# Designed miniproteins, single chains, continued (4), part 33

Each design is a single chain, and the fold is of that chain. pLDDT is the mean over its residues in the fold that is shown.

## One batch from the design tools (miniprotein)

Design m13126
Fold by ESMFold2-Fast:
Structure m13126 (fold): chain A 96 residues (1-96)
Amino acid sequence: AAAAEKAARLAAARAQMAELIAREEAAPEPLKLSEEQKKYAELAEKYLKEYYEAYKAGEDPAKIEELKKKALEYARKAGEEVELSAKAQITAIEAA
């Protein structure tokens, strides 16, 4: 059942990121992401999904680490809240 638990934790972490984006869109001031930060958040999510797929498939460890690194780099550029959400997703992927 480890795979099902991992999927549930990932869904929770992704829901947290979705809520952060929704809060940002509802907030017309300092929490609002710029267009550039929004693009970085999308890139972070793309690399997080590729990281999860590679990790689950047992791909080359160097490739897995590269995808994780890219996801974190783009999340950092998107902002601290996005970076925290990305770290939560990575923890959920690795901890199940």
Scores: mean pLDDT 72

Design m13127
Fold by ESMFold2-Fast:
Structure m13127 (fold): chain A 72 residues (1-72)
Amino acid sequence: SLEDLAKEMVEKMLSLSKEEGVALLREFFESIRDQLSPEQWAQLEGLVAGLSTLSDAEFQELVKNTLAAMKD
């Protein structure tokens, strides 16, 4: 279920701006926060911060590459 939810989130991000995609990803991580260790949470916060530095085009390329990798 978590893996399927992650795939749905990445697929939704294909049609979103970087700002909208980062917000959706942040909401997703908050929804599972109680299931994460402090170290895992820190890694995800770092990921969100890193994604926020990308251009919209770079963000969309990363989303497409991530979705392709997740299909296998």
Scores: mean pLDDT 78

Design m13128
Fold by ESMFold2-Fast:
Structure m13128 (fold): chain A 74 residues (1-74)
Amino acid sequence: QLPIVINGRPISVAEAKAIGFGEWEVIEIDEEKDTVKLRNLKTGEVKTLPLSFVERALGRKPKVGDILRVEIKI
């Protein structure tokens, strides 16, 4: 099976299901709650995920305006 990636970094199927496929923009970071709010650039859907999840996916601390591309790597 082709790997699922976020910005070219491999993620698990469970992690992909939690965020969803597509392009997601970081619109808010809540350091008190350790959460990050993401908005889908195609649908406008907003999701809140743990800060640790987004840090692991990016391999660094997120910033507002960061784009997360969740896709199947070809």
Scores: mean pLDDT 80

Design m13129
Fold by ESMFold2-Fast:
Structure m13129 (fold): chain A 94 residues (1-94)
Amino acid sequence: MSIEEQLLKAIDNLKKYLESVLDEETYKEVNEKLDEIKELIKQGKFEEALEKLKELIRWLQERVKENPEDSALRLALTLTQLLYNEFLKLLEES
């Protein structure tokens, strides 16, 4: 599997999981940001995609600060951080 295919599958799996745990409004915003990241990956713009993923992590950190009791938001942040770490690993192996 190519790096592109592996990253796109990881993002699609994240999107499916987050749809099951996040409220509709929050999921819509996260989904739109993840779609932007997918398009950058398809264009081979891996560094720009990584920066957009970092922006999403910062956005989720602010949502968690506003809603510290929301376990779904904390889980979304954790899973997005894990995706970022996998992205870094795959980029370093390229």
Scores: mean pLDDT 85

Design m13130
Fold by ESMFold2-Fast:
Structure m13130 (fold): chain A 65 residues (1-65)
Amino acid sequence: MQTVRLRAPTLEAAERAARIAGQTAGASKVEVEHLRTFTNADGTEIHEVLATFEAEEPRELPVTV
């Protein structure tokens, strides 16, 4: 089991990135938990999610290791 924290300007973008990361790692199941939302002074929201992967055979990701 692997966990990764991701931030994006929308919750949808954060969830999409989390699912892609899990799928790229060869995970058969990806769980996404919304941790918190921040709002910048310019009104931009940042959504932080925790992605948990269940993978039978772990794969090394070139940009995440």
Scores: mean pLDDT 71

Design m13131
Fold by ESMFold2-Fast:
Structure m13131 (fold): chain A 75 residues (1-75)
Amino acid sequence: FEEEAEKLLKRAEEYRKQGNESQALVLEARAYYLRGDYRKAAELFREAADLFEQEGNHLSAKTLRDFAKALEEKA
């Protein structure tokens, strides 16, 4: 549980150091999801979706926004 979330946060930091902020946000969102913080997870998925949209990846952006909406309904 906590160990898996910590591993995701460590991997997110590595992606951020490489300049891949969109992937870093996705991994951070997954870590918060594992911790049961659905509100924070949804927020991070929406931020990731905005970056994917700016990168021209409209399909990934839509998928992440749909997932964030589902998490907000659980929170």
Scores: mean pLDDT 83

Design m13132
Fold by ESMFold2-Fast:
Structure m13132 (fold): chain A 120 residues (1-120)
Amino acid sequence: SLSEKVKSLSEEQKQKAIDLAVEYSKKIEGEKKYAISTALLLLALRLISEGEDEETIKKKLEEAIDFFSKAIDVEDLEDVIAELFGIPKSVVSEMVRILEENKDDLRKGFEEIIEYLESL
């Protein structure tokens, strides 16, 4: 599971995922921002856990922004994220809520999301 993959990551690998998610979330605006940014963190964590190189991860994050931006609304996007990462929609909604509560400090929001995933 994604939760098990996240638990296996070093602190340095988790911080790399957060750094990438923070950088790429700056490219996103509007109501979908927090849901797409959550998806970017989950994708970065997955790809790092699979041993992908940084250039490949960056390319996949850019492609993911374009893909997720096609969702009709935030609810549709949360369903897509749940299916792609194999996690319950309720867990996705909670992660999006955590990030939105930390909208002025996305790094802190991503750190809290990782702690939440590790608690599962």
Scores: mean pLDDT 88

Design m13133
Fold by ESMFold2-Fast:
Order: structure tokens, then C-alpha cells, then sequence
Structure m13133 (fold): chain A 87 residues (1-87)
């Protein structure tokens, strides 16, 4: 369905972000490497929750930074609204 295609496209984008973060963590030491490792871990958990059909609020709660959490919540809400509109 068009709704499933939208969700799968978004999932593919998340997996690319995770892969890029994992590569950055391998290539960098210190604070840059640690931030990349954290991004990879957060993104991996968001992928699990998104696949499980978790709410935008639950997925965003994985992020500890309140500003980033709010931005993520809005992003996941937009993705679900787009998928529902396409169904």
C-alpha cells in the first residue's frame, strides 16, 4: 500500500542515519566518536519502536535532549499523518 511505502521509505532513511553514525563512531575518537555512538544507539532504538508501531511520543522519549525530543516527536507525527493520508 501507499501507506506502507511511506513507512518503509522513512525506515530506510533511519537505517541510513544509523549506518552513517556507526561509521563515524569507527572513524572518530573522543567526543565526536562518543556522540556518533550515542546517535547510532538512539537511532537503533527508534527503528525498533517504529517497526513495533509505537507512538511518536514513545519513539521521541528515547532522546534525552528535550529540544531534540520535541523535534523528533513532530517528525514522527508528520510521517504517520502522511501515511494515514495515503491509505
Amino acid sequence: SAAEAIRQDFLAELEEIKRNAELAAEKNEGEVGERARRLAEVTARQIELFRAGASAEEIAAVEEDPKEREALRRLYEVVEAEAERAA
Scores: mean pLDDT 84

Design m13134
Fold by ESMFold2-Fast:
Structure m13134 (fold): chain A 67 residues (1-67)
Amino acid sequence: SSREEFLKEYQEKAKEYQDLADRLENLSKAAGAISEEEAQRLKQKADFYQNAADVYAQAAAGLEAAI
């Protein structure tokens, strides 16, 4: 039960951070036509959330393999 709850939580967090990373990546590309500095800042945030998504996805995969 507790492992299944953590698995679900990690899967949801991975999806949430992946969605946020994708949105920020798209905003960065759009901003690039107007402001190079803003585009770079958004890209750095996208990369941060992509890394968070990857960490939670890997943690979820590890838990799933252990069940």
Scores: mean pLDDT 86

Design m13135
Fold by ESMFold2-Fast:
Structure m13135 (fold): chain A 61 residues (1-61)
Amino acid sequence: MEVKITAIGTGPTAEEALAAARKKAEEKARQLGLEIKDVREAVLPPVGDTAVGAATLTAVK
């Protein structure tokens, strides 16, 4: 079974926002007992002084 898990992270920098997004997505995959096969990251438009990033994992059982 293949699933995609997307999480959004925020932080003072784009790097920190992406790291937060990845950490959330990886934790969700772990909670579901899935193996991570691929990771995609994207920087989203910032909200004021806050950077926003997204991470999408492709995961399998």
Scores: mean pLDDT 82

Design m13136
Fold by ESMFold2-Fast:
Structure m13136 (fold): chain A 89 residues (1-89)
Amino acid sequence: SAAEEAIKVIEEAKEKIESLPAEEKARKYAVNVLEGIKELLKATKDVRVAALVLERETPYILSAFKDEKVREEAKKILEEAIKKLRELA
């Protein structure tokens, strides 16, 4: 289903964020937001709402990354996930 594919998109984004050379607190914050969106997808099966929530949360996630280069990499990961979710919606 579209919701199952969307969960895979969130899991892939989570794995990429966890691999970033960033402070653990920043990675943990981002991962917690992504896990919340995954739970939302499991409960609602609403990929459009999941995409909207991720888009809304992205600036707050990015503000947690202190290093500019790491922040830019995190931005690319999140923007690719948002794009994939929108394509599934």
Scores: mean pLDDT 88

Design m13137
Fold by ESMFold2-Fast:
Structure m13137 (fold): chain A 66 residues (1-66)
Amino acid sequence: SAMLDEARALVEEMIRLVEAGASSAEIEPLARRLTRLLVLHPELIAELQPLLDRFRELMAEKGIPM
């Protein structure tokens, strides 16, 4: 699915930005785009859950508030 591929790429880029020490302002546009995709296509949530869990773990590890 093209939508699943885009959503996966967004989460992977968000993970990369957090690992690189990017600010929340740099991550926000990607998070907004991801949220829009998931609202329109909620079936993608289950497929993305491992990546979303990894993103949350990384945010906690880096001390970045949600």
Scores: mean pLDDT 83

Design m13138
Fold by ESMFold2-Fast:
Structure m13138 (fold): chain A 87 residues (1-87)
Amino acid sequence: MLSPAELAQEARDRLIEVLKRHKVPDYEELAEQLEKSAEVIAKLPYEDVGLYIGIVAHELALEHPEVREELLAVRAEIEARIRANAA
């Protein structure tokens, strides 16, 4: 099973890849913010990681609606992994 730190890092890398692929302005600054967030969420209880990832994906989708669908898909995949590991 993925640790909270591994799950956080994977989620961060996938969110950054979406932003980079769509050439979102300032994606480098967003990547830095996500890197700092991944360090914080790696210290959270496993059950809270999904909530935090959901919040981050939602905030990015508000600023960048053109990538919303892909950001929500990343969130859904992470949520599914958390549910599988919590069972």
Scores: mean pLDDT 71

Design m13139
Fold by ESMFold2-Fast:
Structure m13139 (fold): chain A 93 residues (1-93)
Amino acid sequence: MRVDIVASGLSPEQAAELKAYAESIPGVTAVATSAGLVGASGDLTAEEAAELAAFAASKGASVIVSYPGGSLNLTGLTPEEAAAAVRAFLESQ
């Protein structure tokens, strides 16, 4: 499924870590970075999207996930809550 994940509020070190992690996921086809922000997109499984969102949340990022059925704001969730929310929404589509 086509998924776009945007994480913001990151330090330069956290952004570099998230970029490297996103690039390691087989379904990720594009990663873009700017000061404090990482965007990743691709044809992701629910599990790949959940893992990426949880990793971003673990860095204290404000995370938004977008997919053909809508968007999900994960700001303030724990990594476990972010992963569960992403799985539930993508698997329901």
Scores: mean pLDDT 81

Design m13140
Fold by ESMFold2-Fast:
Structure m13140 (fold): chain A 65 residues (1-65)
Amino acid sequence: AKYNKQEAQLARPSEQAIQKARKVLAAFGIENPDEDLLRDVAVALEEDSSLEALNGPLTYAFQLS
């Protein structure tokens, strides 16, 4: 239902945030995170409006590590 958009934001982060959380956790050696952990990280990332701005710098830093 369309009206569930806000409920989805509270109960579950966006698909983009989940994908970013998976990549971040994988970079830390957590390749198969629990859905709870994945959701927690994704929510934290989504709450920061600068996700797009941080995407490039984070990728660059991990490449140079």
Scores: mean pLDDT 58

Design m13141
Fold by ESMFold2-Fast:
Structure m13141 (fold): chain A 93 residues (1-93)
Amino acid sequence: SESRRASLQAARDINEVGRETSRYLKERKREEKEKILKEGEEKAKESSPEEAEKILKEVEEKVKKLEESEELFEKSAEESERAARENEELLRK
């Protein structure tokens, strides 16, 4: 009974650390996206019209890659949380 409760608590603690890590990484990716957008806009304003167009296209490509990365990470996190819940249910039996 005690060893089973300890195993369940350890599994829950690991799952909670995973959730906190996922939230932290999501916030950092958001900050990186905002930084890229701001720096790109400022650089474009200081550039010639032709250079500004190239800078804006590069910014769009970087933002798109970050958004695709965020989507893949969110999906992976959801699948990991599902697997963790199924494992917790197995440990209760």
Scores: mean pLDDT 77

Design m13142
Fold by ESMFold2-Fast:
Structure m13142 (fold): chain A 55 residues (1-55)
Amino acid sequence: MEEIEKLREEMKQLIAETEQKLAKATTLEDSQALLDELAKKLKEIKDRIEALKKA
């Protein structure tokens, strides 16, 4: 359970950091790249959480 809680905190931090970067982004291209990277990283963390739940 501890490991899952840590991964969820990492997700929250990634979202918060991406929101700060989005607020500073001046182009649609930059915003799209940030959202794509966030989605990719969130999926990786979700996959890790699901693997831990099955153990």
Scores: mean pLDDT 80

Design m13143
Fold by ESMFold2-Fast:
Structure m13143 (fold): chain A 73 residues (1-73)
Amino acid sequence: SLLDDIDALIEKIKSLLPFMSPEEQKIAEKTIESLKKLKEAAENISKLSDDEIFKLLKETQTLIKELLAKLKE
């Protein structure tokens, strides 16, 4: 499920934290927080406006992209 996929991604990022630089750790922590918010939004989707959902998705995508760029150089 989407919720299980989000949990798996959070756990994977957490497992990599000890091997990251302080800069990468900060981006990873922001990514984890954004993923947690996305999970909460998915559980409460009927209570959020479309604009709130799209904003959260965009913010999460930006953080994931930034984290991947840092990990790849």
Scores: mean pLDDT 78

Design m13144
Fold by ESMFold2-Fast:
Structure m13144 (fold): chain A 97 residues (1-97)
Amino acid sequence: MEELIKIGEETVKSLTEDEIQKIHAEAKRLIDEGILSEEGREVILKATLIEIGLLKRLYEEGKLTEEELKLRIELILENVAEVLKESVEVVKERIIK
């Protein structure tokens, strides 16, 4: 969990607002079209890391408790695992390595 949050936070900090919007738009397109190439999966995972980083920001702003942060991240991982047709464990391994 902690490593995953750190990677998400660093991902958000490395990107401009415009880049975040483009990544989210492309991830949505890939999901809607059912395009699960390896490159497509990487875009979806990057969008997932951005969402995790944004949740960490809400926590730092006092808008989420630590428990709410962890629960929302687990829900995001479950949703992404379903989209990618993979297990949550495989999704976590793709992110953390």
Scores: mean pLDDT 82

Design m13145
Fold by ESMFold2-Fast:
Structure m13145 (fold): chain A 65 residues (1-65)
Amino acid sequence: STRESAGAILAIAAGIEMGVPVRLEERDGRLVFVMEVKTPEQRAIAERAKEQLASLGLELEIREA
């Protein structure tokens, strides 16, 4: 869908910015983006991406690497 495509673009852009890989997981028929972060700078970028995705009704999970 357009929303999922926009979400994927945002997540990929954030991942490229920090060199943090982004994964896509399916849970109960919905898509969840997952990012693993190692530094406070990476976490800040992931948190910004999470807020942007939430505005589209999409989920992003931040994990410590």
Scores: mean pLDDT 77

Design m13146
Fold by ESMFold2-Fast:
Structure m13146 (fold): chain A 55 residues (1-55)
Amino acid sequence: MDDRLVVVKPEIAEEYKKAAKEKKGLQPLTAEEMLEEVSEEEFNEILKEAKEKAK
């Protein structure tokens, strides 16, 4: 994965947690389906949004 930055898509992470609590019947996802490749600028934006939401 050289210098590529990848993050778990927020929607996928939330669905996975919800499915685990409800039924654990979520279909198996590959890393490529769970993750999206982002630039460093985009990654920092996502990180900032997560911190703001955690307030």
Scores: mean pLDDT 62

Design m13147
Fold by ESMFold2-Fast:
Structure m13147 (fold): chain A 61 residues (1-61)
Amino acid sequence: VSEEELLAMPKQDRVAFAVEAVKQNKGKPNEAELETAAKEMITAPNEQLLNQAAVRLHKLL
């Protein structure tokens, strides 16, 4: 999934992608950073902050 594709997804699908990315990277050196970014996406109070967290998550992959 590209950054552009991720940002074009519905909010529910972007959150699902973040959850799956954390699961796929369990035990990797950047797991904690991915967990933090995914948590920021899940708890984001608005779409702007959700998109910022999504970009950060994608950069960590």
Scores: mean pLDDT 76

Design m13148
Fold by ESMFold2-Fast:
Structure m13148 (fold): chain A 77 residues (1-77)
Amino acid sequence: DLRERAERLVREAERLAEELKELKKKDMSDKKNLNELIATAIRTSGLLFEAAVLGRKTGLEEEVRRAAEKAGLDIKV
């Protein structure tokens, strides 16, 4: 079911968005923290992109948009 897959991707993206917020609170002059932020942002972007494609087909566009807003990433649904 594409809808169930889209819902799982949105939930995972929301979890990563929370991790991203926590990483942004850390000292970005530490290269380790910066690298973790970049890696998490890339993972979140990928999941939100897949969720956006599935969201259009399943009517979950609003949920995808909310997850993208929480992550601070620009994803079109």
Scores: mean pLDDT 73

Design m13149
Fold by ESMFold2-Fast:
Structure m13149 (fold): chain A 57 residues (1-57)
Amino acid sequence: DEGRKKFKELLSKYFKMSEEEINKLLSDPSPENQKKLEELILKILEILSKNVKPTRT
C-alpha cells in the first residue's frame, strides 16, 4: 500500500503522469504494461541513486 503510494508520487513527479494514468498502469497486468512499468521503475531507481547523497563517511 505505502509502496504503491510512493511509487505513484515518483511517477507523477519525474514523468509528469496523472494519478489516473498511473492507476491504469498499475491495475492492468498486461505484458505491455508490465514492460512499461519495469522501464519506469528502473529509471526511477537510477534517478534516486544519482540524487541520494550518502550520509556515511
Scores: mean pLDDT 72

Design m13150
Fold by ESMFold2-Fast:
Structure m13150 (fold): chain A 68 residues (1-68)
Amino acid sequence: SDEEVKKLVEEIIELLEKNNPELSDEQKARVRKSLEELYEEYLKSTDPKTRASIKRFLEWAKKELEEL
């Protein structure tokens, strides 16, 4: 669901900030913006393949970050 993808984005942001405590507030804001823009692209996409690709990318990214 769209809410599950939003949750994935928020969890990825939290993991990135936790794993990279040296990031400045400005750098953290840029990372957050990039991931939020990816979620907007997901919401705007009418192609099920594009939506599934974005979701799989986010699921993969979360798993990689959790393994660090």
Scores: mean pLDDT 82

Design m13151
Fold by ESMFold2-Fast:
Structure m13151 (fold): chain A 91 residues (1-91)
Amino acid sequence: MASVEEALAEFEKQFEEFLKYVEEEAKTLPPEEKKKLLEYAKEMKKIVEELKKELAAAKTEEEALEVLQKYGKKLQELAAEIQAIIDKHKA
């Protein structure tokens, strides 16, 4: 029942919270790992901007959902790589 715009707003909120978590964790890492983590965070921000552009170009709700699923998968893959770096250093 939420509009695509409402779903995007909720996604952006969760994404900003994740980026805050990543930036705080990066402060505890050695310089090399910190640089990698921040580079992945920058790539995620770029993907979110591309998601917004593709979503704005979607002509149907079905196309909008496909865009969200496609970019959501890419963002989850990058989030998993970020988490692996954090976990490896702290474990």
Scores: mean pLDDT 79

Design m13152
Fold by ESMFold2-Fast:
Structure m13152 (fold): chain A 94 residues (1-94)
Amino acid sequence: SMYDEIRKLLTEALVEVGIPKEIAEKVAQKVVDDIRNASIDLTKVDESKVDPELIEIAKKAVELFQKKDPRYKPIKGFEVYIAKLIQEELEKEK
């Protein structure tokens, strides 16, 4: 499945940039669910409420994902969306 491939490759990219595997798997699954449901709205992501260090980590993960899947086209703001999902999962573990 294309969705299983995206989930696997995004999980691998997130782990490679230092995100814990459990968080990476939850984030990648949420991304795939949002793609499947056409629910990604980048205009609803408030960058000012996201940790800038997580945005830099997410940007690196998106770049690694692009190298793993050559069909991927970078979307402006996608790294902020990924960083928000990482932040939300990290907050649940505290």
Scores: mean pLDDT 81

Design m13153
Fold by ESMFold2-Fast:
Structure m13153 (fold): chain A 83 residues (1-83)
Amino acid sequence: DLVEAVRRALEELVAAVEAGDAEAAARALVRLAELLRRIAEEQPELIPEVERAAGPAARRAEAALAANPELARQVMAAAQALR
């Protein structure tokens, strides 16, 4: 289930960011980006369900990264290396 996979990836991202684990957060971000790409390309009708199910976790992840700019920088660098 792609919607559930996105929700889990976002929960993993939130947990990693709250733990200060840039590598784990980067892996979750790469997984999230790939899942979202697949939904947009193969099942765009699921986008509203993803927004509804994952919205709160996405907002939490954004707030946590905004509160820690150094961690956000490390996550972005690690995510680029994983591509």
Scores: mean pLDDT 80

Design m13154
Fold by ESMFold2-Fast:
Structure m13154 (fold): chain A 86 residues (1-86)
Amino acid sequence: SFLEELREIVEEARERGLSDEEIKAAVLQGGFNEIAKKLGKALDPAYAAALTAALEAGDFERALALIDEQDPEVAEAVREVIKEIE
């Protein structure tokens, strides 16, 4: 499942010694990648740019809100995994 894929991202990042903030960023990136995979060419370049900017700024609240706007199920999986990191 996608939830298990996100948990694997967390485990790999922890093994590499990444901070909780870096692990959260990786999980949010995983959500973005899932949306990009689902939408393919239908992915709005403006949406992709906004989400990338939020991730680069460490604005995880904005990044999660942008993910939720496009795919609430992906956002829910991301929220559950981030809760496990905290």
Scores: mean pLDDT 86

Design m13155
Fold by ESMFold2-Fast:
Structure m13155 (fold): chain A 66 residues (1-66)
Amino acid sequence: EKTDLKTEIIDLIRRSTPDQRSKILDKIEELTGMKVTTDIGSINKALSTLSVDQLKELLDYAKELI
């Protein structure tokens, strides 16, 4: 489910280092074309615009980074 993917991505962001988090946010901006802040509401809004396939790509990227 799209909700499960979003939840897992947000959980990874919360557990990431500042450097890892910056890279994940940069990837979100690349995929969405939206500027994203470290605020969870901003992140959740951006992730909601992504397709399931884009969320899977982002999750794979985040898992490899962490």
Scores: mean pLDDT 81

Design m13156
Fold by ESMFold2-Fast:
Structure m13156 (fold): chain A 89 residues (1-89)
Amino acid sequence: DLRDQFRRLSDQLGDLSNQANNLNNQRNQYTSDTQNQANNLSDNPEKKNQILNDGDNTVNNLTSQINNANSQGNDLGDQASSLVRQIRS
């Protein structure tokens, strides 16, 4: 049933959207926490740079996961559009 396939794709898109939002929230929180820690170390540039570098690695990993979720969402969106066309025909 094309409607059941569309429903499953819609559910998967919703799940991916929720995952992307959660990852964005984690990235934003981590960025803020890292900046706050770094700002408290204004008199210790070596430690500040270490925290910022570690933070960049974590942010890059989260950004990659967000980009992957968005790419999957685009693919599912294309599939949903195809199914809608089939249902309407």
Scores: mean pLDDT 83

Design m13157
Fold by ESMFold2-Fast:
Structure m13157 (fold): chain A 107 residues (1-107)
Amino acid sequence: AELEEIKALLESDSVLDRLKGIERFYQLLDDPEALELVPLLAKIVKEDPSGIVRTDAAGLLGILYKKTKDPEVKEILKETFDYLENSTDPAKQAALNAFLAGYNYEP
């Protein structure tokens, strides 16, 4: 029930609902079932029209990339990082910085 409600928030047309979905996801970081939403969060990081939504989702994915032992999830997260790192769009730099902060990576 909680996971379905978070999914509905992440798929909402409302910026505030999507931010609420990301905030609620932090409570499920150790729940294996919550990893099913990682592809949706990766799509949000890459495509969401709101910079703050992209940035918050990217920070969350950085934390998950450090913590996850699931090889499929790790592959999606690596692809998302590679997408952000290869972006020359200044609007995506905040998301890249948030991802790196979540992962605690120092280049």
Scores: mean pLDDT 84

Design m13158
Fold by ESMFold2-Fast:
Structure m13158 (fold): chain A 57 residues (1-57)
Amino acid sequence: MEKAQELYSEGVKYQFAGDFKKAGEHYDQAAEELRESAPDLAKRLERTSKQLYKMAE
């Protein structure tokens, strides 16, 4: 989905900028969009967002 790709791209930008909370939020949203079409990728993004949330907190 184009929305998932955009959310992922924004997450990457936030992660690169050191904003791990916003990066995690965008990866989490991308995972939600991909849950049905690409479940394996969605699981990876969810795992990544949880890791980023821990780094932000």
Scores: mean pLDDT 80

Design m13159
Fold by ESMFold2-Fast:
Structure m13159 (fold): chain A 104 residues (1-104)
Amino acid sequence: SDAVIMSIEITANLLLRQGRYEELIRMLSAVVEEYQDEPRVKATALHQRGLAHMRLGRLEDSASDFQQSVDLYDSLGITDKKTRQNLAEAYRALGDLERAAQAA
């Protein structure tokens, strides 16, 4: 649902700007569980949860969420540049330059 995706993006942007990262992670974890059979919604939720993990310095969790988001978008024929750029950033922060280059 495009309305659900928009709601996720608006709420995530608000909570990220307010530094409410743990609340955002809890909310998005519930969204991922509820929308497991809706790949576009799940991909969006994973991307936003990855951003929250990145802000908390949880680089492995961030890279995992961004990778799953990229894989879901790719399965739909969608190239999401922002998610790929964020994945590359997470891998660079982890010192994994090979996977960072592959993500970009």
Scores: mean pLDDT 91

Design m13160
Fold by ESMFold2-Fast:
Structure m13160 (fold): chain A 69 residues (1-69)
Amino acid sequence: MSPVQQLEADASVYYLAGVVYKLLGDLEKAREYFEQAVRLAQQALALEPSPGAQSILDAAQEGLKEIDA
């Protein structure tokens, strides 16, 4: 797996964990996981353009907006 593919995979896993904790009502953990997904997706995008990383970044940022409202 390339560094970009690993960062995308990790970002995806953290995003899904954020969604799960949000559904459980654990907004503190949901925030932590969404923030980590944002960081990993941004790291992937810094290495090369990636539609997958961009999609994860957009989704995780939307998740953060929803829990901070």
Scores: mean pLDDT 84

Design m13161
Fold by ESMFold2-Fast:
Structure m13161 (fold): chain A 95 residues (1-95)
Amino acid sequence: STLEEGFLAAAEALIEAVANPEKSAEGLEEMRKEAKEAGPELLEFFELALEAAKLKELEGVKYAIKAMYYLEQGKEEEAKEYYEKAKKLIEEKKK
């Protein structure tokens, strides 16, 4: 789906951004401020996306971005499902 393609593109962009802090640090800080203003749960999801991106865990970044998207849509159950999927992939990657 077009939405799924959008999540993949966003995940790939975030991985590139965290790999190139000299080029992207300002943009990442702006995104963090926006997430913080939206609320502590969205900020937590954004920080999880950054952690997955630093590990180059593409699927984990995708799920974290999906969690943020569904949280913003008011779909808390779907947001939590994708957050847990992202967290599990990050924990497995650290082993």
Scores: mean pLDDT 86

